# Ledger of designs, part 19: designed miniproteins, single chains, continued (3)

Each design is a single chain, and the fold is of that chain. pLDDT is the mean over its residues in the fold that is shown.

## One batch from the design tools (miniprotein)

Design m8630
Fold by ESMFold2-Fast:
Structure m8630 (fold): chain A 90 residues (1-90)
Amino acid sequence: SEIEKLLKELSEIRGKIINAIENNDIEEVKKYSKEGIELLKKLLPYFPELSKKAIELLEKIPEASKEEQLKLLHEVDELLGEIIDGYYKS
């Protein structure tokens, strides 16, 4: 399904974001945050409120401190978990 494909791609991008944060690679953090936002925009028709909130959090990551980046990414992970739960319970 389209949703499962998008969730898999988001999981892969999430891994790239965490690696970039851990490596202090600001340009890779910006790149993969933007890619994650574009994937979340494709989820807006299915999960509008959760996707919108996740986009807002990802937009804050590139300019945040390393500690704040990890906290924001954890909040994104929680929202993605809610999307996954919503998909499999519907």
Scores: mean pLDDT 86

Design m8631
Fold by ESMFold2-Fast:
Structure m8631 (fold): chain A 74 residues (1-74)
Amino acid sequence: PLTPEERVARHFERLLEALENKDYEGAIQAARELARVLTPEQRARWVAGFRDLAEEHPELKEVYDELIRILEEA
């Protein structure tokens, strides 16, 4: 069985794969699953990561803003 840390890592991998494949609905679903398993402190760290990714990929800013919103509203 996967550890909680390994489960978070796999959800993050699926999120990144979905974004690379322009599967934005899949990315949003992966973010919702992450929001359900992360603590508030862990969610804050993922929000910081998505803010950095939005700066690297401004063309995907709207997608990352939605991912951030999902994590912040959880």
Scores: mean pLDDT 77

Design m8632
Fold by ESMFold2-Fast:
Structure m8632 (fold): chain A 93 residues (1-93)
Amino acid sequence: DELERDIEEAERLAEEYREEARRRGNLELLEKGAEYYKEALRAAEAGGPKEEVEKLRKKALELGEEAEPGRGQRMAQVLAGTEMLREKLRAAE
């Protein structure tokens, strides 16, 4: 499946980001940011309150920025998005 190949590519990028954060001792902080971003995405998909989604999103991006200044926000988004896509692929089976 094309979707599975795209997810595998995104997973490789996510692993590179985890390795960079691990080298700086910030892996746990980056992963925490990704978890908050996943919660924001799930809340948005469930039609949750916009204010709650925004709070979760802001917290996720703040944690990402703290973990990797200048790149951590994008890194957290990639980690969260990749995990969400993998979950959706498994649910479709």
Scores: mean pLDDT 82

Design m8633
Fold by ESMFold2-Fast:
Structure m8633 (fold): chain A 69 residues (1-69)
Amino acid sequence: VPFSERETLLALGLIAASVGNAKAVLKIARQLVEDGDYEGARKILEAVRERAKQDPSLEPTVAELERLL
């Protein structure tokens, strides 16, 4: 089954969140919002919130994602 463009963006965003790459997370989440995939952007937000419990430097990224949604 081929991935849709949105499915590929979501997968990349979740990977970026898992490694704490704030810049990549924000770029991908903004693209998902622009594409109308608010569900995908929310999944990335949830993943970043979980990561932020271990890495407080991601708290501004969580706030920016909440502002986008």
Scores: mean pLDDT 79

Design m8634
Fold by ESMFold2-Fast:
Structure m8634 (fold): chain A 88 residues (1-88)
Amino acid sequence: LAAEAVALAEKAAQALVAGDLESAKRYAQEALDLISTLPEPDREKVLAVLSALLAGAYAQVARAQGKDELAALYEQQAEEARRRYEEL
């Protein structure tokens, strides 16, 4: 279950980087639906993974568009989510 939610989060991030916003939204929603069924602490841990992956994908898209300031903000959000994951 947790591994399946992580796989969906990875697919959401990949779709976002590819510019497929509809698929990204669908995969993210499927990941969230699975995450909501997980017991603690796995729920919080997988939510942190999803947050890190999506923020990282947004940062990559912003960098590619020359929006360096926005990319740095998303990079910071991804780092915070990764630190939270490591503490869990």
Scores: mean pLDDT 81

Design m8635
Fold by ESMFold2-Fast:
Structure m8635 (fold): chain A 128 residues (1-128)
Amino acid sequence: MSVEEIRELRKKDEAKFYAYVVAEILKKIREDPELLKELEELLKKYKETGYIDFTDFKKTNLYKLVLEFLKKYGLTSEADLANVIGIILLLESGLPDSEIAGRISSALGWSLSKAKNFVSLVRKLIGI
């Protein structure tokens, strides 16, 4: 799917839009050992504290990558940044997909069905 097609998807299906954006970021992280290491360090703190350390995150190359994709897809708010990295950490957390879907549903105001379909689509797009 092209960048233009994904941008138009935001108006038609927000969950599908986010699934393509998040999957593209996750693929780039998995291709780069340094980005993967930075994600693992953020995940360790997230598992220990239950929150995202944005001060540490903003110092990483992972932050720069996420910002690049946000700009590419027209996601310009601080809330968009928080939502995208929060979703990535949940997807990589090792929690059951049903619990990940519940947390995404609560955080984004999506129906549980919408959040569950989102998680399933991301897994499919990244080849899991």
Scores: mean pLDDT 84

Design m8636
Fold by ESMFold2-Fast:
Structure m8636 (fold): chain A 59 residues (1-59)
Amino acid sequence: SELEKAIADLKSKDVSVQIDAVLTLARIGSEEARKALEEFLKTEKNEAVKKVVEYVLSQ
């Protein structure tokens, strides 16, 4: 599913793929998508990617 693909893409080494996944999960907006973004934020080290996640979770 689109949700499962986006969750997998969060682990991409390509920052653009990670950001596309974050935006896809934000658009889906389900409880599972929100939980995936929250868990991703806890372990992600790239500050630019973290800021995008924080922004979409604040909307």
Scores: mean pLDDT 85

Design m8637
Fold by ESMFold2-Fast:
Structure m8637 (fold): chain A 85 residues (1-85)
Amino acid sequence: KERYEVIEHLKKAIEAARKSEDPELAQKIINQLLFAMAAVNAGFYDLALASLKRAKELAEQIPDPEVRKEVIEHINKAIELVEKM
């Protein structure tokens, strides 16, 4: 059940990141989130956490404060859930 919620938050983070005015930064964030999704599905939770933390660092660079907040909130929820797995 936790895995489903992680994947849901990752999908929402990807959708939010696509709203960014910086397409290169958005793609870097999306790549990290896709890798985290693959790692979660494979059961590699340490790798997933590393990618989520990297995605969060990149998301902090998003110029739009509303988009930045939305992306970071979903990444933080995914981190919280993966840490319980």
Scores: mean pLDDT 87

Design m8638
Fold by ESMFold2-Fast:
Structure m8638 (fold): chain A 81 residues (1-81)
Amino acid sequence: SAEEEWAKKVMEEIDKLTEEIKEAIRAGDFEKAQELGREIRKLIDEFLKKQKDEKIKKEFLEHVNKLERELLAEYMRALRA
């Protein structure tokens, strides 16, 4: 469906930004990581505001939760180094 295609495109953009955040964290560029994190939050807010399909919302939020855990792990590694 058009709704599923839109969700896929938004998740792909969030995936790309998440990888850029991981690279910024590994480089010690925490200012860039924060800026990219704000971009992800804007994409999430915009998607959830416009999306009406509860199943698609659930799958989207599960994907976001997975990425948040991955970013937390990267920050924890940086703090231990």
Scores: mean pLDDT 87

Design m8639
Fold by ESMFold2-Fast:
Structure m8639 (fold): chain A 79 residues (1-79)
Amino acid sequence: SEAEKKFEELIKKIKEEAEEIIEKAKNGLPSDEIRKLVNEKLAPLFDEAVELALENGDLEKLKRIAELADEIIEKINDA
């Protein structure tokens, strides 16, 4: 469906933006700058993905979003 395609595209964009932020964290970008990038680049994509999952009543998508957020935070903290 179109909603499935949009969700997968959002997940792909989240992963791409997260990889860039994680790389910057590994290269020593300060925590305040990392927080700014998360708020500017990741938060809007997560908000859109959550909204789409809620509109479709898709609890599996909500779980997937939560797991992805946890994974990204862990990778940033480990950097």
Scores: mean pLDDT 87

Design m8640
Fold by ESMFold2-Fast:
Structure m8640 (fold): chain A 83 residues (1-83)
Amino acid sequence: MSPAAEELERAIRDAEEFIELAKKLKSTGLKTPELAARYAGAKIAAIGSLWHADLLIKKHPEEISEEQRERLRRLAEELGVKL
């Protein structure tokens, strides 16, 4: 795997982890300010990882698999983010 594809894989994995964290936090009902803050932080981190992944695809389109592109599109849709 190329360095760009490896970096993209890390960015996609980070986004997936932050999305799952956000879902778990939301399932608590966000009943404390601390839980609400952690939820907001997880969403912001997931969006940042998605933007990083999108930039990698745009800079290195020939090194990126269709599977990685499809995973990124799915994650962006889950967060309601347009790339």
Scores: mean pLDDT 82

Design m8641
Fold by ESMFold2-Fast:
Structure m8641 (fold): chain A 68 residues (1-68)
Amino acid sequence: SSRIDDIRTLLDNGVSFSQLSSFLRSIGVPDADVDAIINDIRATSDDVSYDQIRDNVIRRVSDILSRQ
């Protein structure tokens, strides 16, 4: 979907946590889930590739939105 493509583009461009958080809230992700996603990204090891972080975020957001 266009929303998932927007998330991919934001992450690929190195968006700030504030901008990512604001965008996720704007598309209907609950505050608790936004905070969990941001905290998981912050806790992610430098050994984990950016592509893996991006794909994990996209999967989580897709699952959350599909349950609404």
Scores: mean pLDDT 75

Design m8642
Fold by ESMFold2-Fast:
Structure m8642 (fold): chain A 94 residues (1-94)
Amino acid sequence: SSMQQQRQQQAQELMDKAKEYLKKTEEYTKEAIEYVKKGDKEKAGEKLSEAGDYGGKAINYATQAKKLDPSYTPEADEIIKKVEELVKEAEKAV
């Protein structure tokens, strides 16, 4: 149906955003860890905070996507899990 096609398109756009913010979470958690290695605790904390904000956006978009189209549930849950693991590992390092 046209409504089903619209929901699939919206879910795909939300998944694309979730993947974009997952990538930013990966970049900022990596930068946080690198700043720890350099002894720059202030910048490490700033990057960790930014990673947390991007991770929250990734989780929100993934959650919205799987609600609109449950066929995205495995992919959305994998994004949520990866965000949680990345942020947790960076928090332990900082």
Scores: mean pLDDT 89

Design m8643
Fold by ESMFold2-Fast:
Structure m8643 (fold): chain A 73 residues (1-73)
Amino acid sequence: SLDRALAAARHYSEGLRAFEAGNYEEAARHYEEAIRAAGDGQPLGVLLNLARAYERLGDHERAAALRAQVQAA
């Protein structure tokens, strides 16, 4: 549980750093790993940040799906 939470936090921090640097593909990969590590306990903000990264990459379909998931939660 704790190890999983720490892994999720680390990936989320790396994703934020990549996003701020304009490295959206790298940011998306880190956000995806953060979600995998957190499982059902992930903050909705991580899903929203992944949607933003996908949108920056032109993946509007996956971005819209994630935004819909956040709105339904």
Scores: mean pLDDT 84

Design m8644
Fold by ESMFold2-Fast:
Structure m8644 (fold): chain A 83 residues (1-83)
Amino acid sequence: EVEEVLYEIFEPIIRGVEAAIAPHLPDTPEAKAQFEADVERIRETTRKEVKEGLKKASPLAQKAIIAAIESHHGRKFKPEDLK
């Protein structure tokens, strides 16, 4: 379930970027559809890269990432949750 928690962390970041950019988009259906497609592609790429980065991270880095997740979500995680 670590992937789910990581997606939850990145989802608010992606939503924040989306909300910040949306008012500056052209007021056309094409621009809105393109932006939604771009955001979805970013979500998919982020999920892949986060999962790969976590697997390649040292134990020290993994613990730091878990500490950041715990701090952000207020939920306790263990290193074994990364499996």
Scores: mean pLDDT 66

Design m8645
Fold by ESMFold2-Fast:
Structure m8645 (fold): chain A 108 residues (1-108)
Amino acid sequence: TIKEQVIKEVLAKAKKVGINVSETELTALLNTTAGLDENTAEFMVRMAWKSRNSDPKATVEDFFFYLALMVRYSKATGRVNAAITAEKALNELEPELNPKLKALKSLL
């Protein structure tokens, strides 16, 4: 499926830059928005970005993977506005990324 292809793509690219992330964790993140319509998915990305500082346990890495999955899956499924909103958020997050996450972003 498109979902499985996106998970495998992101997992392989993360491994290439030395980031260990689980297929289970990536699948869980993608499932929060997979199957949503374009407007709902775009709204969810905006709300996640707006509220990202409300959970002190959420890491920059966690939020990076959420946005990366939203960009790749939304592009693959034609959710254009969700993809644009997630790409904008990823670009705004870039100064906060460590060197491995910056390398991973360049592969996306």
Scores: mean pLDDT 81

Design m8646
Fold by ESMFold2-Fast:
Structure m8646 (fold): chain A 76 residues (1-76)
Amino acid sequence: SRIPGDFDGDGVVTAAELAEILRLLGLDETSEAFAARVRALIARYDTDGDGRLDAAEMRAMFSAHSLAELHALVTA
């Protein structure tokens, strides 16, 4: 599996990249609802309003929520 940017360093994670990561973790319920929930999840941790997350914000998200909680958030 190839996940560009996120593991290689100081890259910024976009909504599309976060959706890809979550799909690889098995969190692929519905295309429309899933995409909308991923955007909502980013907005909760996006302090700059850029619609993107840095590595620290990604780490904060995964530290605050288990994979099961993230699954619940994107499958509502």
Scores: mean pLDDT 65

Design m8647
Fold by ESMFold2-Fast:
Structure m8647 (fold): chain A 87 residues (1-87)
Amino acid sequence: STFAAIEAALKAGDSATALALVRAEVSRITGRPAEAPVTGEELRAADAEATDALLEAILKGLEAYALKKAKSEEELEHIRKKMEELK
């Protein structure tokens, strides 16, 4: 599904793909062009259920990315310390 694709892109840190997918879904919900500015109120007024599903997918993707990033930062810090020891 589109929501699964958004979540996967965000989890991977592919912000460009995630943004393009979010814009396409917002365009589908509102009937407006993908580049048109849309407020949260306009989005909910057009389709509250689809808006909640979109926000849930974004939150899940960002949460997964944050957890992965935190682990990667710890690993990078360990590598930095090891490199300093080898000088």
Scores: mean pLDDT 79

Design m8648
Fold by ESMFold2-Fast:
Structure m8648 (fold): chain A 65 residues (1-65)
Amino acid sequence: TTREVGITLLTMGEAIEAGASVKSVLEDGVIKIATGPSKEEQEAARKAAEEIEKRTGVKVEVEVV
């Protein structure tokens, strides 16, 4: 949902600003976004993934549940 996507974006934004959290996440794992099956939710998740990839340079996986 938009709420879950928003939380991920906020967390990534704060981590980028802090530096350390993003580095830790990027070194220790991959970023995954879970989204619902609706086209709106999938589109929002894809946009969020692209934005995170653009800002962090790390690939993001979008999983439809």
Scores: mean pLDDT 58

Design m8649
Fold by ESMFold2-Fast:
Structure m8649 (fold): chain A 99 residues (1-99)
Amino acid sequence: GIEAGAPVIEEKEIVIETPEGKVEVVEVTVTIKVAPKSAEAVAKLAYEAIQRAIAAGIGAGARLDEETGTLTVELYAPKEKAEEARKLAEEFADRVLAA
């Protein structure tokens, strides 16, 4: 099984001002502390979450801080897809907890 801390999901609204107008983006971040032995398994789940987000037209990335053992998955959605981004974040968190 995956050995990880409880996932923390945070949401932030970002307004980017461009010469052509304002762009509203919703950032949904999932942060998990991962045991070293579970890093590969959690990275695989993060990759699957990123692929699903990209297919849905949601910007996505992940990073692992090896010094702290912290995995961060970031989703960047237009306002219209904010709920879909939240759902993807929650599904990723649930998959880590179930594994």
Scores: mean pLDDT 81

Design m8650
Fold by ESMFold2-Fast:
Structure m8650 (fold): chain A 89 residues (1-89)
Amino acid sequence: MDENEKLLLEIEINIALIIMQATIAGTEEGKEVIKEATRLGEVARQKYKQGDIKGLKKALEVSKEALKLVTQGKFEEATKLLRKAVEEL
């Protein structure tokens, strides 16, 4: 697996875990997190197709921090982080 494929896979795994945690929570705030995490996944796939390694690395760090926030039940903070990242990527 090339290094860019590995970065994308790690991002996709983090997004899947975010979506799982938000789904288990079953809140309206969780629904917003799912929406923005899905958008980050779309952006990450686009960066991968473009060969934008810098964008992929930024998306990976954002996905890690968002997963940490969601695991702590901080869905509103995770949503704000994800929205800002999608705008800046």
Scores: mean pLDDT 87

Design m8651
Fold by ESMFold2-Fast:
Structure m8651 (fold): chain A 98 residues (1-98)
Amino acid sequence: SAVPSLEEVLDRGIEHEEKVLAGELSDEEARERELELTHLFEQVALDPSQSEEERRFALLMGASETMHYLAILLGVPRSVIEAAEKKAIEELEKKRAE
């Protein structure tokens, strides 16, 4: 399949974090979406048509999604996950505003 742009993957990531914060996703649905997002960020990071900065940022975001998946798997409290996701949304919005 065609590799999505970094912007498209970031938009999907923000939507995911917003849904988790709103309590719209089950733990299983959140896990599946995080694995999909990790795969999409990996595809962007490995795409030589992307800029070095875009690929580096995609790699960092993919690592963040992997850590979230591991947190759920290890039974980290939902309140801790929600606090981390709120911070992630704030940082992504700040990055887009520049």
Scores: mean pLDDT 73

Design m8652
Fold by ESMFold2-Fast:
Formats: C-alpha cells, structure tokens, sequence
Structure m8652 (fold): chain A 85 residues (1-85)
C-alpha cells in the first residue's frame, strides 16, 4: 500500500543523504524489493525517484525530511505541486 511505498522512498532518500551518492533506478528498485514491496509498488517507487531526478528536487525533499520526517509522500506531492506551478 501507500505506507510501504512511503517507507521505501524514505529509505532511498535517507541512503542518498547519509552516503552523498546518487542511486540508479536498479539500486532504488533493489531497496524497495528488500522491504518486501510487490512489482507495482516497486514501479511506483522507481517512478517517483525518476521524477525527483528529472525535476532536480532530490535535495529539496531531503531538506524537507530533515524538518518533517513523518510523511515522505506528502512532502513529495507538495514539492511536485510547487514545481509545476
């Protein structure tokens, strides 16, 4: 469900923050798979990650997570809405 996708996105963003390394789509998929997500949920995580890379919003999401670590999905939705506005 959404909570599993949210947890996987949190793990991906925390990995980027903690290591300073940019992750490939395969590495992101592997993180989601390791958390027990199904193929549709993995695809949702990969799509969200690809959108963050394409919009150059990764650092903004990390900064928002440092202030509000509770809702990755809500943070991402808000930042994407701001980006397209």
Amino acid sequence: GQQQVNQAMRQVLQTVRDTGQTLSRQQVADIARSLGLDDRQIQSVVSAWTALQHTNLIQRVIDALNQQPDDVSGIMTRLFDDYVS
Scores: mean pLDDT 74

Design m8653
Fold by ESMFold2-Fast:
Structure m8653 (fold): chain A 74 residues (1-74)
Amino acid sequence: SMEERLKLIAETLLKKVDEFIARYPQYKKDFEEIKKIIEEAMNETDLEKQVKLLREATFKYQELVDKMAADAAA
């Protein structure tokens, strides 16, 4: 179901964020902001709002990963 897919996406993203918090404590605050959005999505009962929150979290996650790559190259 769509609900099961969204749950799997949220859980997968949350696991990745937790791994990055552990490995890169200098970005902890930024990843914790993303984690908050994921947790909000997991508690959301409206599917359209849940999708919007997961898209926002995914976008912010990608931006932060890109920033980390840029910081490492500098």
Scores: mean pLDDT 87

Design m8654
Fold by ESMFold2-Fast:
Structure m8654 (fold): chain A 66 residues (1-66)
Amino acid sequence: MLTGAQAGDRGLERALALPDDASLGEATEAVEEAFREGGMGTGRENGAVGMSAYHLGLYALQQKKK
């Protein structure tokens, strides 16, 4: 099973790998998909790491969009 850290890392990598013209929605889906893959069944500590990476990815994409 994926750890929260692995899920967060994948989510951030997927979001950052999208081209500059990618929509915020597409990038958000990439981060959410990776979080769901690793977040399901992870412990509290692993979930926290995954959530931090997920939140950071969304924040970076919002700033890039603006």
Scores: mean pLDDT 55

Design m8655
Fold by ESMFold2-Fast:
Structure m8655 (fold): chain A 96 residues (1-96)
Amino acid sequence: MERAIRERAELVRRDGGSLEEKTAALLAAAQEGGVEGARLMAELLGLSEEELRKIQELLERLRRELERADPRRVDREALRRVLEDALEAIRELLRE
């Protein structure tokens, strides 16, 4: 887990990482390591308070879209868990 998260963070930083790439990396880290994985990714990417807030807004929008998705085509429970873990990590970081 930790090694894969660190390697992904290095690639995102090297490529100048868009907000979408940073969001995708955070979700991947949440899937691999839950709240702790997402938190580690955010710290490794050096996410500012402004970036954390923008990612939070994007993740909340994705969560609302997921509630309207066809459950026969999408594992809504699995994706909801990943989104919730990423959102919790952001909430913890924003309280610092």
Scores: mean pLDDT 78

Design m8656
Fold by ESMFold2-Fast:
Structure m8656 (fold): chain A 68 residues (1-68)
Amino acid sequence: MEELARRIAEAAGITYEQARNAVKAVLDAIKEGRPLTVEDLAKAAGITPEQAAAAMRVLAEELGDLPM
């Protein structure tokens, strides 16, 4: 998870803390079975929609799908 957060931070141009918040938001959304949009991720992580889109792209590439 720390490597994933670092890659997201670098790709999206956000801080490690924001990247960790983004990962947590994605995991929480999937665990709860609720939909997660770029806007939802941006709000949860305190980042812009553009940064949230970049974060989602890295998550998809790094994890393929979130393991449960």
Scores: mean pLDDT 75

Design m8657
Fold by ESMFold2-Fast:
Structure m8657 (fold): chain A 70 residues (1-70)
Amino acid sequence: LSAEEIRAAADEAAAALEAQGRTEEARLVRDMADRYLEEGNLSGAATVAATGLRLAGRDEEADALIAAAR
């Protein structure tokens, strides 16, 4: 699982949260994922992206992302 793939997943989660009117949570997902990626913590970034996907109701995508990261 690459940093680019994790960033794409975080953006997807944030977009879904924004569509639900959850703009602050969308921003937090992007910010936290970016911080972990900047630190080289791919596992932390993947966990943030997966949490965002679950909050948006995308459990299957969240589970797939975690499986790919571990």
Scores: mean pLDDT 85

Design m8658
Fold by ESMFold2-Fast:
Structure m8658 (fold): chain A 75 residues (1-75)
Amino acid sequence: KLTKEELLEMGKKFYIVMREYSGIEVSAEDVAEALGVSLEIARKAVEEAKEYIKKVIEPLSEEEKKEFLKKLLSE
């Protein structure tokens, strides 16, 4: 059984990979369905993932972003 924190981190990674790697904007409902988590956890994951993208991913160069996404996808 995954902890609430682990489920939140999985939701964040899923949103980041879908948006930044696949170009697909997923809703909190999509995250909840894909991971089998509550909508409350999924909404928080999407919100935190958007902040993370703004703070960490958007400032990266194209090459740094690709390397980061590869690493995230392998975890």
Scores: mean pLDDT 78

Design m8659
Fold by ESMFold2-Fast:
Structure m8659 (fold): chain A 65 residues (1-65)
Amino acid sequence: SMALQRDATEAMLRMIGAVTGAEVEMKGDTIIVKTEGLSEEDKKAAEKMVKKLGEAAGYKVEVID
C-alpha cells in the first residue's frame, strides 16, 4: 500500500513539474522542488502545489531556488 501511495505521489509530482516547469524529485521522506530559472508565478504555483501534496501524503518539502 505504501509503495502504491508513493508511486501515485510521484506521478502527481511529475504532472506538477510538466505544468510549471519545475524539477521535482523524491528523496526518502522528502520532496525536493527546484524552481531556479522559472517565472515568479510558476515558482509560486509549483511551491504551493507541492506543499499541499506533500502535506496530504505525509512528505517533507524542500524548495531550492
Scores: mean pLDDT 81

Design m8660
Fold by ESMFold2-Fast:
Structure m8660 (fold): chain A 104 residues (1-104)
Amino acid sequence: SVNEEIRALTRELILLAAAIVMQRSDPAERERILADLRAAGFSDEEIARIRELSRLPLEELRERAEELLRRLEALLRQSPELSPEEAEEAVRVLREDIEAIFAS
């Protein structure tokens, strides 16, 4: 379903965001981020995925995030569960969150 695709892409975007933050963090801060994600219910497979993503160049992570964001925006606008106003607000919030992560 569209809602399952939205959840999957949102989850992948969160993993990418964590990988970007990790690249800007010292080793102690990285381990804290991973511990916090585990406490929040992220699986060992997802933690391993974040570690693999954090080894990629920042430019590649930006390109992947932009592609996922574009796909997620299209799905949000197509979702039968959201009004047009709710979809545009969700798109706006996601763009602002991703821009903030890249700007930090």
Scores: mean pLDDT 82

Design m8661
Fold by ESMFold2-Fast:
Structure m8661 (fold): chain A 74 residues (1-74)
Amino acid sequence: MEEKVREAALAYLAEDPTASTDEVVDYVKKKIPEANKIPDSTLRRIVQDAQDEWGSSLPWDEQQRIADRLIAQS
């Protein structure tokens, strides 16, 4: 299950790398109904790990934009 959540999160981040953790979690819940059985804290953790992995591959300016968005959602 976690693997499917991670794959969905990475797919969403490929289209919108500036998405907040909460936005990605909402997308995952809509795409994978089974994800609704996972606690939100666990979903956020999986999504944050995916964002960290994706962010490392992005240009610096995009990494800054993602960081600013995450701060706003904290």
Scores: mean pLDDT 71

Design m8662
Fold by ESMFold2-Fast:
Structure m8662 (fold): chain A 95 residues (1-95)
Amino acid sequence: SMIEEFTRLWLELVREIPLEVVRAYRAATDPAELARLETIVSFAISFALNGLPLPRGSIEAVRAVLDGLIAHAPAEIKDRLRRLRDRLLAALSKI
C-alpha cells in the first residue's frame, strides 16, 4: 500500500541521515523558518502514516527540509539521499 511504501522509505531515510547532518542543517537554518517547516513536516508525516489527506504545502515542506539536510551531508552520501528523497516524495504524492 502507499502508506506501507511511505513508511519503509521514511524509516530508511531516517537511518541514512547522520545526526551531525541534522545538527548542521538546524544551525544553518533561520529559527523561525525551521520551526515553520518542522511543524508542517511533523503534520505531513503523521497524516501520511495514518492514511489521511496531506495538509496544504506538505510536499513542498518535506522537499525543503530534505534538500537542506542533503546540502549539509557528506559528498559520499548525497546521491543516495537524493534518490531516497525522490522516492519518498513520489510515495507521499500518492497519499
Scores: mean pLDDT 82

Design m8663
Fold by ESMFold2-Fast:
Structure m8663 (fold): chain A 103 residues (1-103)
Amino acid sequence: MEEVIEEALKRKIEEIKEELGIELPEEMVEDLRKIIEDILKGEVTQETRDLVEKLNSILKLVEEGKIDKEEAEELAKQPLEEIRKRAIEEGLWNDYKKEDWLK
């Protein structure tokens, strides 16, 4: 189950990257991927699951043509930043480039 969830999350990150044509920093997307992997290795909290569902909902709106790329990018920034902050607070940012974000 963890492996299936991890693969689904990786696919969603890649889809968001492709759909948004990433004006998100590439390092943030990569860090998010690693953070998700660390969360899945330990425990996935309900709050983290809700943030992932929020990202999935944004992607679905783009797929259905209800929002454009720029609107989707703006909507995605907040949940991505919250996942990042949670990972830092929970000490899950151990193997990532902390210097890029926490100088």
Scores: mean pLDDT 57

